# Designs tried in a protein design run: designed miniproteins, single chains. Part 29

Each design is a single chain, and the fold is of that chain. pLDDT is the mean over its residues in the fold that is shown.

## One batch from the design tools (miniprotein)

Design m950
Fold by ESMFold2-Fast:
Structure m950 (fold): chain A 63 residues (1-63)
Amino acid sequence: MPEVLAVAVEDFVARTPEELSFRRGERLRILDRDPEDPSWWLVRSLTTGRVGWVPARLLEVIS
């Protein structure tokens, strides 16, 4: 099964400990999506291995 991967299109700075900071161009694996709020995705950084919630609008999905 293909993994759902995304690339950050802009930098993001986490506001809470449950959010993940990332830099533009960072590759992220999509783990989950909030069914109540589609603007937030749970991701793992392929650079650091860290997991957290991020704004989906700052990500471009790689098919």
Scores: mean pLDDT 80

Design m951
Fold by ESMFold2-Fast:
Structure m951 (fold): chain A 106 residues (1-106)
Amino acid sequence: LEAALLGDLEAVRAALAAGADVNAQDEYGNTPLHLAAATGHLEIVELLLAAGADVNAQNKYGYTPLFLAVRQGHEEVVELLLAAGADPNAQNKFGGLASTGLENLP
């Protein structure tokens, strides 16, 4: 978890090789993939996805790794997560990504 947040690719690789749980959660429910996606560590995101990380895991706030990457503007990470099968609808907190324009209800 800490290695993913700090961007230490070799430490993440060593931990996974030693049998660390790729989907382990911290006190906020964040997995290593959440932390790597939030911080934009592209190579760590790639390694975690290759190791079987749950691309649609939700933390205590209902945030997915994709949501955190989008929120922080990490476009390359967003592309990788979508390619890995991230569901953009699962990470939506609003009831519509539909381009409804400026629909105002009375």
Scores: mean pLDDT 72

Design m952
Fold by ESMFold2-Fast:
Structure m952 (fold): chain A 74 residues (1-74)
Amino acid sequence: PHIPKLDPVTFGKLLKARREALGLTQEDLADQLGVSQSKISRIESGKTTPSPDLTVRIDQFLAKQDGLSPLLYN
């Protein structure tokens, strides 16, 4: 398994799509990850890159919820 560093815009779009598929608000996801809603909003809009630790936590959380592979670029 590889967890490559993703382009921020692509990562943000994939995160938003996965979050919406789970029926979560930005506040819900932020609470689950222990970050602010503003942080999630900026990541989803591609305005900031998540830290490596936060990226791993996001991928682990999403994989645990839907059983899908970590977020990938394409």
Scores: mean pLDDT 72

Design m953
Fold by ESMFold2-Fast:
Structure m953 (fold): chain A 153 residues (1-153)
Amino acid sequence: SLVELQRVIITSQSTEPVSQEKAEKIGEAVRKAALDEGAERASVTLDRDGRLTISVSARTFETALKAHEAARKAAEDLGVKLEDSVTYIALLRLRGVSEEQRREIAEEANRRVGDKAKVTVLSPDTVLVTASTVEDVLEAKDAIEEAARRLRS
């Protein structure tokens, strides 16, 4: 394919601060739950304010969604309240275009999706898509594929 999905990352955050000791226990439960659903990686991190972030990574949206739901449940079973808002991240590889063309593709995709998603050039061959819904990530991926097709001559 013109655009290759490399990884899907789903993140959610706690509504309240969590202690480091509690975060460690949550991290173990979250990792087990997510990996049992086929995720490649799951992690729990604390920011300087004690806010917990759960991150689940998988190769497909289907697996990432199931794994994140399992991870969310594992955290909630341990008494953590999570924000309703979720961040969806897709890492896409663009092949057969120059570095300059990749920047042009990202700019065109951002213009087409507006405020629905953010498209960022992460590396010479990788583009990062960030959105609040799976639908918006997929719309951005389609915009990237359309822009890449137009610039290939």
Scores: mean pLDDT 88

Design m954
Fold by ESMFold2-Fast:
Structure m954 (fold): chain A 96 residues (1-96)
Amino acid sequence: SELDRELLEAARFGDAERVRELLAQGADVNAADEDGNTPLHLAARNGHLEIVEILLEDPRADPTAKNKEGKTALDLALENGHLEIAELLEKKIAES
């Protein structure tokens, strides 16, 4: 949907307020782009900690989802040196 595409864009570019608005409007927290990247993948790859926190507050969020390269949001956080995001994702996965 248009809301899902806007959510993916907001997560990629670090617009935390727009992410909150789009989720409130019913955007799919697990929406995937053409590469299989969810909002969580895009936020984790780009170091947007606040957006990762917002997305993980949604009980439907799948922190173990793999993109078309077989990578999780945790893999992308680690590859890009976002250690605080990686620690948050590891904790969330262990509690799931």
Scores: mean pLDDT 91

Design m955
Fold by ESMFold2-Fast:
Structure m955 (fold): chain A 79 residues (1-79)
Amino acid sequence: MLLSSEALEKLVAAFTKANEEFRKKAATLSPEQQAKLREKYREIAGEVLEEFAADPEARSTEELYEELLKRYEEALKEI
């Protein structure tokens, strides 16, 4: 499924910001905590993909990426 140009621009900006926030957070963490955060991100990505695969008609590609970003933000606040 393709995103609209506007939705793509919005998501690119959001992912760029999320990547910067991840990098800043990681710099304040120990190597052990960084490893745990990376594992959490992998787990979240797998969960979101499985959830969307189970009901792909209910949600758009845009919604999938927005849910992924939301859960990543929650993971950053948890550590």
Scores: mean pLDDT 74

Design m956
Fold by ESMFold2-Fast:
Structure m956 (fold): chain A 61 residues (1-61)
Amino acid sequence: KVVAVAIRDVTAVSPLTLSFKKGDRLLILSPREEGPSLAQSLSTGEVGLVGMSDVEVVGEE
């Protein structure tokens, strides 16, 4: 599994997208080369779409 860290604060504008704060850790469930990836916030447990430009991959399990 891929772990990423938010590099900025994001407020969801759609119920399909995930809100998070800079420094939050996210588990990438369905990575995409282009477009949003499905991720789970490790801070809140919420699942939603995340723009890969808003996060940095930091590890793999």
Scores: mean pLDDT 75

Design m957
Fold by ESMFold2-Fast:
Structure m957 (fold): chain A 65 residues (1-65)
Amino acid sequence: AAIGDTVVALYDYEGEGDLNFKKGEEFNIVDVVNRDGELYYAVQLKNGDENSRTGLVPANYVEPV
C-alpha cells in the first residue's frame, strides 16, 4: 500500500499509544513509516474530516480495499 490508498481493519485493536480501531473501519494512508523492520501506516478515518481520528496502525492489521 502507498500514500493515498485506502485500507480496512482486519481486527479490533487496542494499542498503547497507537490508534484504536474496530474490524471493518476504513482509513486513508497519509504516510508510511518503518520502525525497527516493522511497517506502520499513518492513517486518517476515510469517512471523516481533518479533525477525525489519526494515528499509526501496524500494516499487518490492515489490508488494501
Scores: mean pLDDT 73

Design m958
Fold by ESMFold2-Fast:
Structure m958 (fold): chain A 91 residues (1-91)
Amino acid sequence: NAKDENGYTELHYAAREGDLEKVKKLLEEGADVNAKDDIYGYTPLHLAARAGHAEVVKLLLENGADLNAKDKFGLTPLDLARILGREEILK
């Protein structure tokens, strides 16, 4: 649950990497599903959606991730998925 120098938590890294088992473990340990990084204001959901990790996106949403969270550019996780052509997230 500690943040690094960029405001990234372990959950941010696991979501970005698509590590479904690590995401599940961190959420079970009480990780903040809606933590924002200090660089772009990304939540774990932004990173999973940006990377196209559909199963991680689903798991984060089932655990209370804010679908409407905006990064510092005003973009939601679905906006990032749409811009990057992550069709598996948009279904």
Scores: mean pLDDT 83

Design m959
Fold by ESMFold2-Fast:
Structure m959 (fold): chain A 69 residues (1-69)
Amino acid sequence: SMLSDEEKKELFKKGDKDGDGVLSAEEFQDLLTNELGKPKLSDEEIATVIATADRDGDGKIDYAEFAGL
């Protein structure tokens, strides 16, 4: 991964706009485009990434799942 643990933590906090400790699909998409400069992903591409990271089956990404990306 090109990101350090501290950079991942700061990115997660920036993406977690609700402060609930998890990222929704929309928050994750905003983080990728606004903070990492990635091109906007389609809804299908975002769903695929979340399905790969989401170990809880809740359709959201917690910090441990995000740090594992």
Scores: mean pLDDT 70

Design m960
Fold by ESMFold2-Fast:
Structure m960 (fold): chain A 62 residues (1-62)
Amino acid sequence: MITEEQKKEIERAKNITSEEERLDFLDEGVRKVAREHLTPEQQAALDREIEEARKNIEKKKK
């Protein structure tokens, strides 16, 4: 009784082992929630934080 949507989400969660993976999962989750709950302003703020965090992680690594 696992839907394709749930299966994809479970697989994603299982693969969250690094900061990059966790941030990527958060980005996908935020996009889903933003579509139904977040205002355009909140969505933009989160998008900026996620992009900045991703860039910061990349810069730290290399």
Scores: mean pLDDT 64

Design m961
Fold by ESMFold2-Fast:
Structure m961 (fold): chain A 64 residues (1-64)
Amino acid sequence: MSEQELVSMIAGRELREFREAAGLSQREVAERIGVSQSTVSRLERGEPVSEETLAKVIEFLKEA
């Protein structure tokens, strides 16, 4: 597993935990971050996303 894949997995886990705690759907959290629902689904499954997308998710989680 690459460093980027590991960071994506951690971000995906944190995003899922935040989303479940907030009672949000994948679509709703995607709208809040400014990404597509498919991107949220991929990230929560531990699939790699672009560095730009990953940065948006991390920044959102830091302020959420």
Scores: mean pLDDT 80

Design m962
Fold by ESMFold2-Fast:
Structure m962 (fold): chain A 103 residues (1-103)
Amino acid sequence: DSPLGNELFEAARNGDAERVRELLEQGADANAKDYLGNTPLHLAAQYGHLDVVRVLLEYAREHPGSLDVTAKNIYGETALDLAKKSGHEEIAKLLEEYLKENE
C-alpha cells in the first residue's frame, strides 16, 4: 500500500479534489499532519483550493470526528487563519459557516 497520507497532502496542495475524495474513501487520515503541523485542510485553504476544502468539509459532516477543522499547525494557525492570511475570502467564509453549523 502506498503511504496514503503523503498522497493526500499532495492532492490537497495541488487542488485535486477528486483524488482527495478517493484517498479519503480508501481510509486516508484527514487529520494527518506534515512536519509543520499542517493538515490537508490547512494546505487547501492556504493555496486557495475551494473544491478541496468543500470535499474535506463534506467528509467531516458525513464522518463526525474524522476531521478537526480547528486543528492548529506549529505556528498556532488554523486553516481559517491561513485562508484569511492568503486572501482566500470564499474559503474563509465556507470555513466560518461550517464552524457555526457545528458550534
Scores: mean pLDDT 86

Design m963
Fold by ESMFold2-Fast:
Structure m963 (fold): chain A 92 residues (1-92)
Amino acid sequence: SELAKEAAKEAEKAAEAAGAKAKGEVKGNEVTITLSGASYPAQAGALSGGVAAWLAGAEVTVTTSGDTVTIEIKAPTPELAAEGARLVARSL
């Protein structure tokens, strides 16, 4: 959805402001945010955002490998998928 795409772009901008590179991908009600070159504070922010999305009702998987963090958000609605991505953006 357009809402989820806009929210994914917000997360990309927040990650860039935190000194990381980010790529957001949207497929239906699923949002994947990949951070590269993330500092430990940026990684902690991404994890906190993922937890917040999970508490909001999304299915969330977070994978960390070196300085790369992948956050997969799977939501029952496009609105919740977008909110999940925004929670990640706000936590960075």
Scores: mean pLDDT 85

Design m964
Fold by ESMFold2-Fast:
Structure m964 (fold): chain A 64 residues (1-64)
Amino acid sequence: PLPGWRAVAVKDYTATSPLELSVKKGEELVILSRPDEDWWDAVSLETGEAGLVPIEHVEIVGRA
């Protein structure tokens, strides 16, 4: 199992750089780390893509 937290995107986000992850509302994610107060490292469970996602666009729902 991956270390981290299960999360769900609560609204759509479009990546503005290659370091960021685009997500759609309802998309399931694993949060791998929380490097700062505004952005978290995440991987999409639907696409397998990884990147930084803004914290206001995701909600933690449990442990991974």
Scores: mean pLDDT 78

Design m965
Fold by ESMFold2-Fast:
Structure m965 (fold): chain A 83 residues (1-83)
Amino acid sequence: SLEEIVASLTPLEKKILLLLAEKGVASLSEIAKELGVSPATVSRHARRLAERGLVELTRVGRTTLVSLTELGRMAVKLILEKE
């Protein structure tokens, strides 16, 4: 269930989803800068979120853009409600 997926997310993965809800789209480097973590750490967690169907990764040249899927938007609502 989506509730089980949300419960399995790390604190950093929840922060990534919340940031994407605020910005709409962000690069891996922008997420890393905003959250104060390495680009390698963000890349690893973004891939896990993509495997869970919560984000979409789009490569544009040397930049990887990250955006929420519909399921990701629903996950953000659950994180914000915390119910």
Scores: mean pLDDT 88

Design m966
Fold by ESMFold2-Fast:
Structure m966 (fold): chain A 87 residues (1-87)
Amino acid sequence: MDLQALADDMETYAKQNPDDAMAWYGLGQIYYQLGDYDKAIEYYEKAASLGTGLLKAQSYDNLAKVYLKMGDEKKAEEYLQKSKEAS
């Protein structure tokens, strides 16, 4: 499946539904798989800001994973702590 085409469709949806935390979370996952870590960070941060409970925690956990891929251990530790605090 073309991940870029899926990302483009989901970005269109998310722009029409900007308060849908799950849409931003899904975009973070797609861009992480594409290796676009800057976009993955942007979209996971949006998901974390809009989400509550488990979605917020999962968004922070995935931010930590992105920062680990970028070699930023300090940022990864900060987001892992935020994930634990979010539930």
Scores: mean pLDDT 86

Design m967
Fold by ESMFold2-Fast:
Structure m967 (fold): chain A 67 residues (1-67)
Amino acid sequence: GPTEEQALELDKQGDELFSQGKYEEAKKAYEQALEIRRKVLGPNHPDTIATEEKLGVVDIKIAVEKI
């Protein structure tokens, strides 16, 4: 099944895409990482919360670009 190692790789891929301004692609990577982390670590784990906060930031970037 999905592992924290896979979630960490997806989170890093999201960070790289975000740095390139590819916010919708970054969002997909962070969403996949978050789904795995919620299942493996639980919703209250610091690493789960960190990925969730990154998703919040990327959602703001996407919303601003559409306006």
Scores: mean pLDDT 86

Design m968
Fold by ESMFold2-Fast:
Structure m968 (fold): chain A 114 residues (1-114)
Amino acid sequence: ADATGRTPLHVAAERGDVERVRELLAAGADVNAQDKTGRTPLHLAALRGHVEVVEVLLENGADVNAQDKTGLTPLTLAVYSGHEETVKVLKENGAKLLKEVDEEALLEMLASSS
């Protein structure tokens, strides 16, 4: 792992490299590996709106409700970043916002930042 604790799977997921994500998972990469911020590859794919990567990670046992060190889930990051298709896929797979995260407050913050 580099100084950030990121694995090759984190990097591939953040870039939206679906083929590389599939290759790494087939090679036994930990789908739920956490970087130094507690973020999984699913957090990074959701933050960037890479729908196909999100689907592949979930098919390979990614924790849809994984929390980073600040308590943020992949769904929270997708909502914050305005990725509607990613939000839909995550919700269809049982994703939830945490009690500390108000969905209305997140939507207002997103609307104010655009």
Scores: mean pLDDT 79

Design m969
Fold by ESMFold2-Fast:
Structure m969 (fold): chain A 63 residues (1-63)
Amino acid sequence: MVGDIAVALVDQPKTTPAFLGLKKGDRVLVLKVVNDHWVLARSLVTGEEGYVDKGALEVVGRE
């Protein structure tokens, strides 16, 4: 997963500063796998970084 490009399967509002705000269909670069449920990612739409639920992402390619 680290270095993979993934697509958001659902909208994720930025409810805290630590979370990444996403709309369904937004692409992200996976920077770090934190645990079985969470990754640190960078939005390829906004350039922002934050935590995303791993189950909300589908891998579509590699960097």
Scores: mean pLDDT 77

Design m970
Fold by ESMFold2-Fast:
Structure m970 (fold): chain A 58 residues (1-58)
Amino acid sequence: DELKDLFNMFDKDGDGVITKEELTEVLTALGRKDIDEIWKKLDKDGDGKIDFEEFKEA
């Protein structure tokens, strides 16, 4: 599943969730500046972490 491969790319330490730090690292490397906008879209429940269920809804 392509989304799972993408999720694993963000999940650098393999803990099963994406933190804002991990998202920022990947997006900054890709030249993106809209990290806060993307984070807001992905972190639907506001817990400071994105699990795979939230990620696939983005």
Scores: mean pLDDT 72

Design m971
Fold by ESMFold2-Fast:
Parts: C-alpha cells; structure tokens; sequence
Structure m971 (fold): chain A 150 residues (1-150)
C-alpha cells in the first residue's frame, strides 16, 4: 500500500493571512481526488509546523512526501522549507524518500528557474502551480501520480 503525505507550509501570515486556509483547502481537495483515483493508497494531510513530532512521524511512514507551499516575500521559499529540505539530506530515514515540492503562485513567477534549481539541488522534484488556474487540483494529482510511479 503506497503512503503519501501532503504537508502544507504557509508563508509569513502578516503578508499572506489567508494562505494557510487556502493551501489546506487545496491539499484536502488533492487528497480526496487521490483517494478516489487510488483507493488502495493511504493519503494523509497536515498543516502543522514542519518540526512537529507528529509531522516527522508521518514523513518517516510515507513513501512519498509532498510539500505544498507558496512563495513568500520577495518571491522566496519559506526559510522553514529550506531548512527542512537540508535536514532531509542528513536524516538516513528520510534521504531516500520521494520528495515533491509544489510551489503555488497567483501568477506565473519570473523566479521559476531559480526556485527550481534550488529545490533540485536539495534533492526535491519541483512543480509550479498557479492557484487560480482551472484544473489546478487535477494537475497536482497528475504530478503526484507520475512522481509516485517513478
């Protein structure tokens, strides 16, 4: 049975006060569609802090780790996401896990290549998505399906 964990990481709440709710809703819609297409898959969603012990246990149990985030101030990734991706390289229980980082934007980012290169250098597969795009849930599901089968 394949285990997929979707972790929501919202950027700075002062600049993006509704981001956690919006990303959590999106993550739940993705999880429901994954469960409908693959009833044999175990799909979990969390919006807890990345360093919460419950989140770490879910990462240790998962076959595929999906981080759903958005770019914060200055079109940069959250420092917590970057620190966690570096941690994954050092943890022998996590270094062989399949890791995909879904970076949500409202519009296509001019910094796409810089973000992609950074995430790939940290051993993560990069997937850009536009939050307001029609079919975004299906695009995310297809990206996770393709990556999980590799």
Amino acid sequence: MLKIHIQVVAPNPRLYPNSLQELTKLANEVAELLKKRHPEWEVSVSSLNLYDPEVLEQFYEADVIVILTRLGEGDKLDDGVLAFLKYLREDPRLKDKKLIVLVATEEESEKKEEVKELLESLGAEYFELVLKEEGVVEKIVEAIEEFAKK
Scores: mean pLDDT 76

Design m972
Fold by ESMFold2-Fast:
Structure m972 (fold): chain A 62 residues (1-62)
Amino acid sequence: MKVGDIVRALVDFEAKTEDELSFKKGELLEVLDVSDPLWIKVKSLTTGKVGWVPVEYVEKVE
């Protein structure tokens, strides 16, 4: 996974902090930052909101 990739949410996620992004299963997200091994920074293509999400809850769209 790299910056500029599009990923799809595998499950619903609720943000616990202001730095995290809430999303719904099936939502498409653009990858902005992969510097952390457990979290990625993404932008929702649906809402335009930006935040960190667990890498395990998304998959790369081919």
Scores: mean pLDDT 85

Design m973
Fold by ESMFold2-Fast:
Structure m973 (fold): chain A 61 residues (1-61)
Amino acid sequence: EEEFEKLDTDGDGYIDVEELKAYLESQGYDLTDAQAEFIVKVIDRNGDGKIDKEEFERFRA
């Protein structure tokens, strides 16, 4: 099962801050919105404010 596909609830091929926060909360992490936004910015190497599948898989590695 692909976690990216489960988090991409709107099927646009990207994970936004809300989807990433929900994932990390499901893994037992408690995050503020600011912390989730910071994590997205660190993972988002192309600066579009979203995480694509390649960026998400690299984050998990």
Scores: mean pLDDT 71

Design m974
Fold by ESMFold2-Fast:
Order: structure tokens, then C-alpha cells, then sequence
Structure m974 (fold): chain A 74 residues (1-74)
């Protein structure tokens, strides 16, 4: 994964977190950075496509978890 590919993935995930979980822009970007880092830690030798799929899966799970916790805390 190149630095440019990493930035594009982070921006894509941050936009999704803002739209689907209602996170503020700066916070969503930080969360997206952590998601990409987690994907890289799980598969450091992975291709960009493999890392992107893992990151998108982690983001999907996080969004679902945040929505579920919000409902439970209401």
C-alpha cells in the first residue's frame, strides 16, 4: 500500500463514518486512521485490495456497534 492509497482509503472511510454514524469530521478521520492501522496490523503483507476490504469490514462492524450502543443507552 502506498501513502497515497492509504490517504484515499482513510478519506473514504471517514466520509462513510460521517454519513452513517454521524461522527464529526475530525473525529471520523481519526477513527478511519485507526481502522486502516488495524487492517495493516492484521495483514502487513497484504495488497491494497486486501487491506481495503479488511478496513471496510472493520468500519461496517464499528458503525453497527455504535448504532446498537446508541439504541441501548437511550
Amino acid sequence: MTEEQRRELVERLAARLQREAGLPEDYARGVAENIVESALQRNPEGSYEEIARLAEELARRLIANLRARRAAEA
Scores: mean pLDDT 82

Design m975
Fold by ESMFold2-Fast:
Structure m975 (fold): chain A 66 residues (1-66)
Amino acid sequence: DVGQRIIEVVQEVAKKGARGGSEETEKLARDMLIEAGFDPEVAERLAKMFSEGASVADLAAEAEAA
């Protein structure tokens, strides 16, 4: 379930003390998304969206479209 994997990644990034709006958050989110089984290209796009403040729903829609 794509949405569930994204929720898990967002929660994991939050636990590591990094959230939205920073380079650290973007890098951490990208690495976590790759570990969750997303393609590196998709993970990079999703991580950028997340760092820019995108919602989990927006991230899930982008991942499903890829």
Scores: mean pLDDT 73

Design m976
Fold by ESMFold2-Fast:
Structure m976 (fold): chain A 84 residues (1-84)
Amino acid sequence: SSGETELHRAAREGDVEKVRKLLEEGADVNAIDKKGYTPLHLALERLEDPDPEIRERAKEIVKVLIKHGADPSAGVEEILEYKK
């Protein structure tokens, strides 16, 4: 398996409500997939999407993940560049 959790998938897809539900159900906010990515990393990647609706959903997901204890230093080093 890719080590990808439901939370990784919801963050990548821009599903804000599913992200909230999974976190309320005890999903590991800092889970790392086989590529070293956290759900926060995938949401930050979506901030570069050309679609403004996707970018707005990604911004909301980033806020929700951080509120639930997402560590911007977890996973790959690229995540730190999006925080600057």
Scores: mean pLDDT 77

Design m977
Fold by ESMFold2-Fast:
Structure m977 (fold): chain A 58 residues (1-58)
Amino acid sequence: MKIARAVYDFEDPTGTFLSFKKGDLLEILEELGDDFVVAKSLSTGETGIVPKELLEEV
């Protein structure tokens, strides 16, 4: 299981991307090219698209 940590608070008002808080742990489910992943928040259980630049590997 690949886990990453959010390095910034992120909230998408359009609903296109997953919203999360700085320090949240996310499980990486799928890589969408070089810049995006599909991830699951371990705090909320929500899944969505996340920019890789907002994550650091744990």
Scores: mean pLDDT 81

Design m978
Fold by ESMFold2-Fast:
Structure m978 (fold): chain A 62 residues (1-62)
Amino acid sequence: MKKIAVAVKDYEGTSGNVLSLKKGERVEILEELSDRLWLVKSLKTGEKGLVLADYLEIIGEE
């Protein structure tokens, strides 16, 4: 099962491997690299990148 989270805030990716997200967008959590940094895949675009965990809320598994 995929572990799914939702963006609780707008987040702008400014450089490198960072994803930009709008509040309410869903992502698949691929890897929790640390307590603050997760590798995710956008369910809207299919793009992968790093997002701060504080911007995400886990909503379940699909």
Scores: mean pLDDT 76

Design m979
Fold by ESMFold2-Fast:
Structure m979 (fold): chain A 57 residues (1-57)
Amino acid sequence: MLAVAVRDFTAPGPDHLSLKKGERVEVTRVVNGGLVEATSLATGRTGLVPREFLEEV
């Protein structure tokens, strides 16, 4: 699933992905109801992101 960050997200830990508002990601896996694994299309980095920071494109 292709998605865009709707606001800045600062990763609280090394397993999370920091994002800037407007950054595009590929959601690779849904971990649970509030958390997904995503890869940044800008940086190629993969990590966990709260779903509420993303909007499907």
Scores: mean pLDDT 82

Design m980
Fold by ESMFold2-Fast:
Structure m980 (fold): chain A 71 residues (1-71)
Amino acid sequence: ALSPRELAILRALAEHGPLSASELARLLGVSQATVSRHLRRLEARGLVERLPDGRYALSEAGAEALRAAEA
């Protein structure tokens, strides 16, 4: 199951489009290290994609997981 922090990250990416770890940290009120740790786990699960510019985007699988968690 997705943790509340992971859900918040996926929701932010769904609402704002691609974001850097520092942008997510500011939006969520947490450290960049905390966000980067969660982003690596979400990327390993295929729920987010790291773009060439270093930003993260919500994947199709991530969008499906977010919808399932919100239903």
Scores: mean pLDDT 85

Design m981
Fold by ESMFold2-Fast:
Structure m981 (fold): chain A 68 residues (1-68)
Amino acid sequence: MKELEELKNKYLEDLRAEAAKRYTPEQVEKFVELAEEILSKAKTIEQLKKVYDYLRENLDELIKLAES
């Protein structure tokens, strides 16, 4: 569904922009790769919103995990 893909891409851009305020480009790219994989598992707009909220709330922890 084109609408789902468009929303996913907007969320990825928002997450990238937020991470870029506090983290290095390398850390941001690792996080965005992980976020894209997780967001791509969502099959509905409702699921996509829930996953986006999770990623945004846990951004710092996910970046630390990606570095480990």
Scores: mean pLDDT 81

Design m982
Fold by ESMFold2-Fast:
Structure m982 (fold): chain A 76 residues (1-76)
Amino acid sequence: LEVNEELLAKLIERAGSERRLRILIEIGLAEPEGLSVSEIARRLGLSQSTASRHLRDLERKGLVQRNKKGRYVLAK
């Protein structure tokens, strides 16, 4: 898949930061099971509280949702 610089910049803006875009990418790569807060924290070198805050903000924006097991997946 080809991604141009303008499209990448728009994705970063929509996510709210480069770090949040990276969280979305990691969740997408872990589909269909998704990722827990602790797994995101470990993968990105964040504290669990920082990862939880980012995931809550992404869920509020409608970019991620929790599945029946409480794991984060990409929103449709």
Scores: mean pLDDT 76

Design m983
Fold by ESMFold2-Fast:
Structure m983 (fold): chain A 60 residues (1-60)
Amino acid sequence: MKGLARVVKDVKSSAPFILNAKVGDLVEILREIDEDFVEARSLKTGKTGIIGKSDLEFLE
């Protein structure tokens, strides 16, 4: 399994490449973009996008 994380802060953005999510959603980490951001896939919606590491609790 690639990295798994839980959303700890609601993310709502009109930007097309930002992953919108709400607290409690699980996401699969696809890759690291930089120190602050990852590309992830929502397990709830199947959508992919960029989300801040500060908005996530990383799980194994």
Scores: mean pLDDT 81

Design m984
Fold by ESMFold2-Fast:
Structure m984 (fold): chain A 60 residues (1-60)
Amino acid sequence: MGRTPLHEAAAAGRLDEVRRLLAEGADPRYRDDEGRTPLELAAENGHDEIVAVLTAALLA
């Protein structure tokens, strides 16, 4: 479905999984089949801490 594990973790609010995936080299810029980033999925679901972590990863 074009979704990465990072998309699923961000959508589900799994902060520890998001941090682990980023440490393993997951690309926070990757877009799913609907053109959405993991950041956009976290924001849509109200996961403010994950939004902060993904924003930091995108700016690094």
Scores: mean pLDDT 82

Design m985
Fold by ESMFold2-Fast:
Formats: C-alpha cells, sequence, structure tokens
Structure m985 (fold): chain A 82 residues (1-82)
C-alpha cells in the first residue's frame, strides 16, 4: 500500500470506528448502514473478519481492501452495503 492509500483507508475506518477503540462492531456498521439487516451485516463482518472474533480491526479492514486489488475504498464499502 502507498501512504496515500493507507491514509484514505484510515479515514474510511474512522467513519465506522466512532468510539475510537480500533475495531468496527456490528452495531457501528448498522449505524452507518441502517437499511441493512443484521444478517447482511453479519455476512460483511464474516467476509472481512479473518480472526473470527466478530469485529473488524484496522488490519483486517486493510486486508479486505488489499484482496480487492485496484478497488477504491468507496466502491468496496458500496459493495458491502449491497
Amino acid sequence: LTPEELERIRAEFAKFDKDGDGTITKEELKAVYPELTDEQIDAIIKEADVDGDGTIDFEEFVRYFRTARGRDPEIVLEEQKK
């Protein structure tokens, strides 16, 4: 990752991690995407959460963007919403 890509990913992560604990919870995703069902949000977390602890930390978030090589973080978030 370039420093610019990493900074952009951090900015997107911060939008979800409003309490600053360094993880994205199901409730935080629900707050950003209230139109999604709990099942859809759980599916998003499972896709990104390689540790299986039910939360997405910054490293997992970066890994998710990296595995979707060439994707804009904005596009990846839109796909997660759907």
Scores: mean pLDDT 64

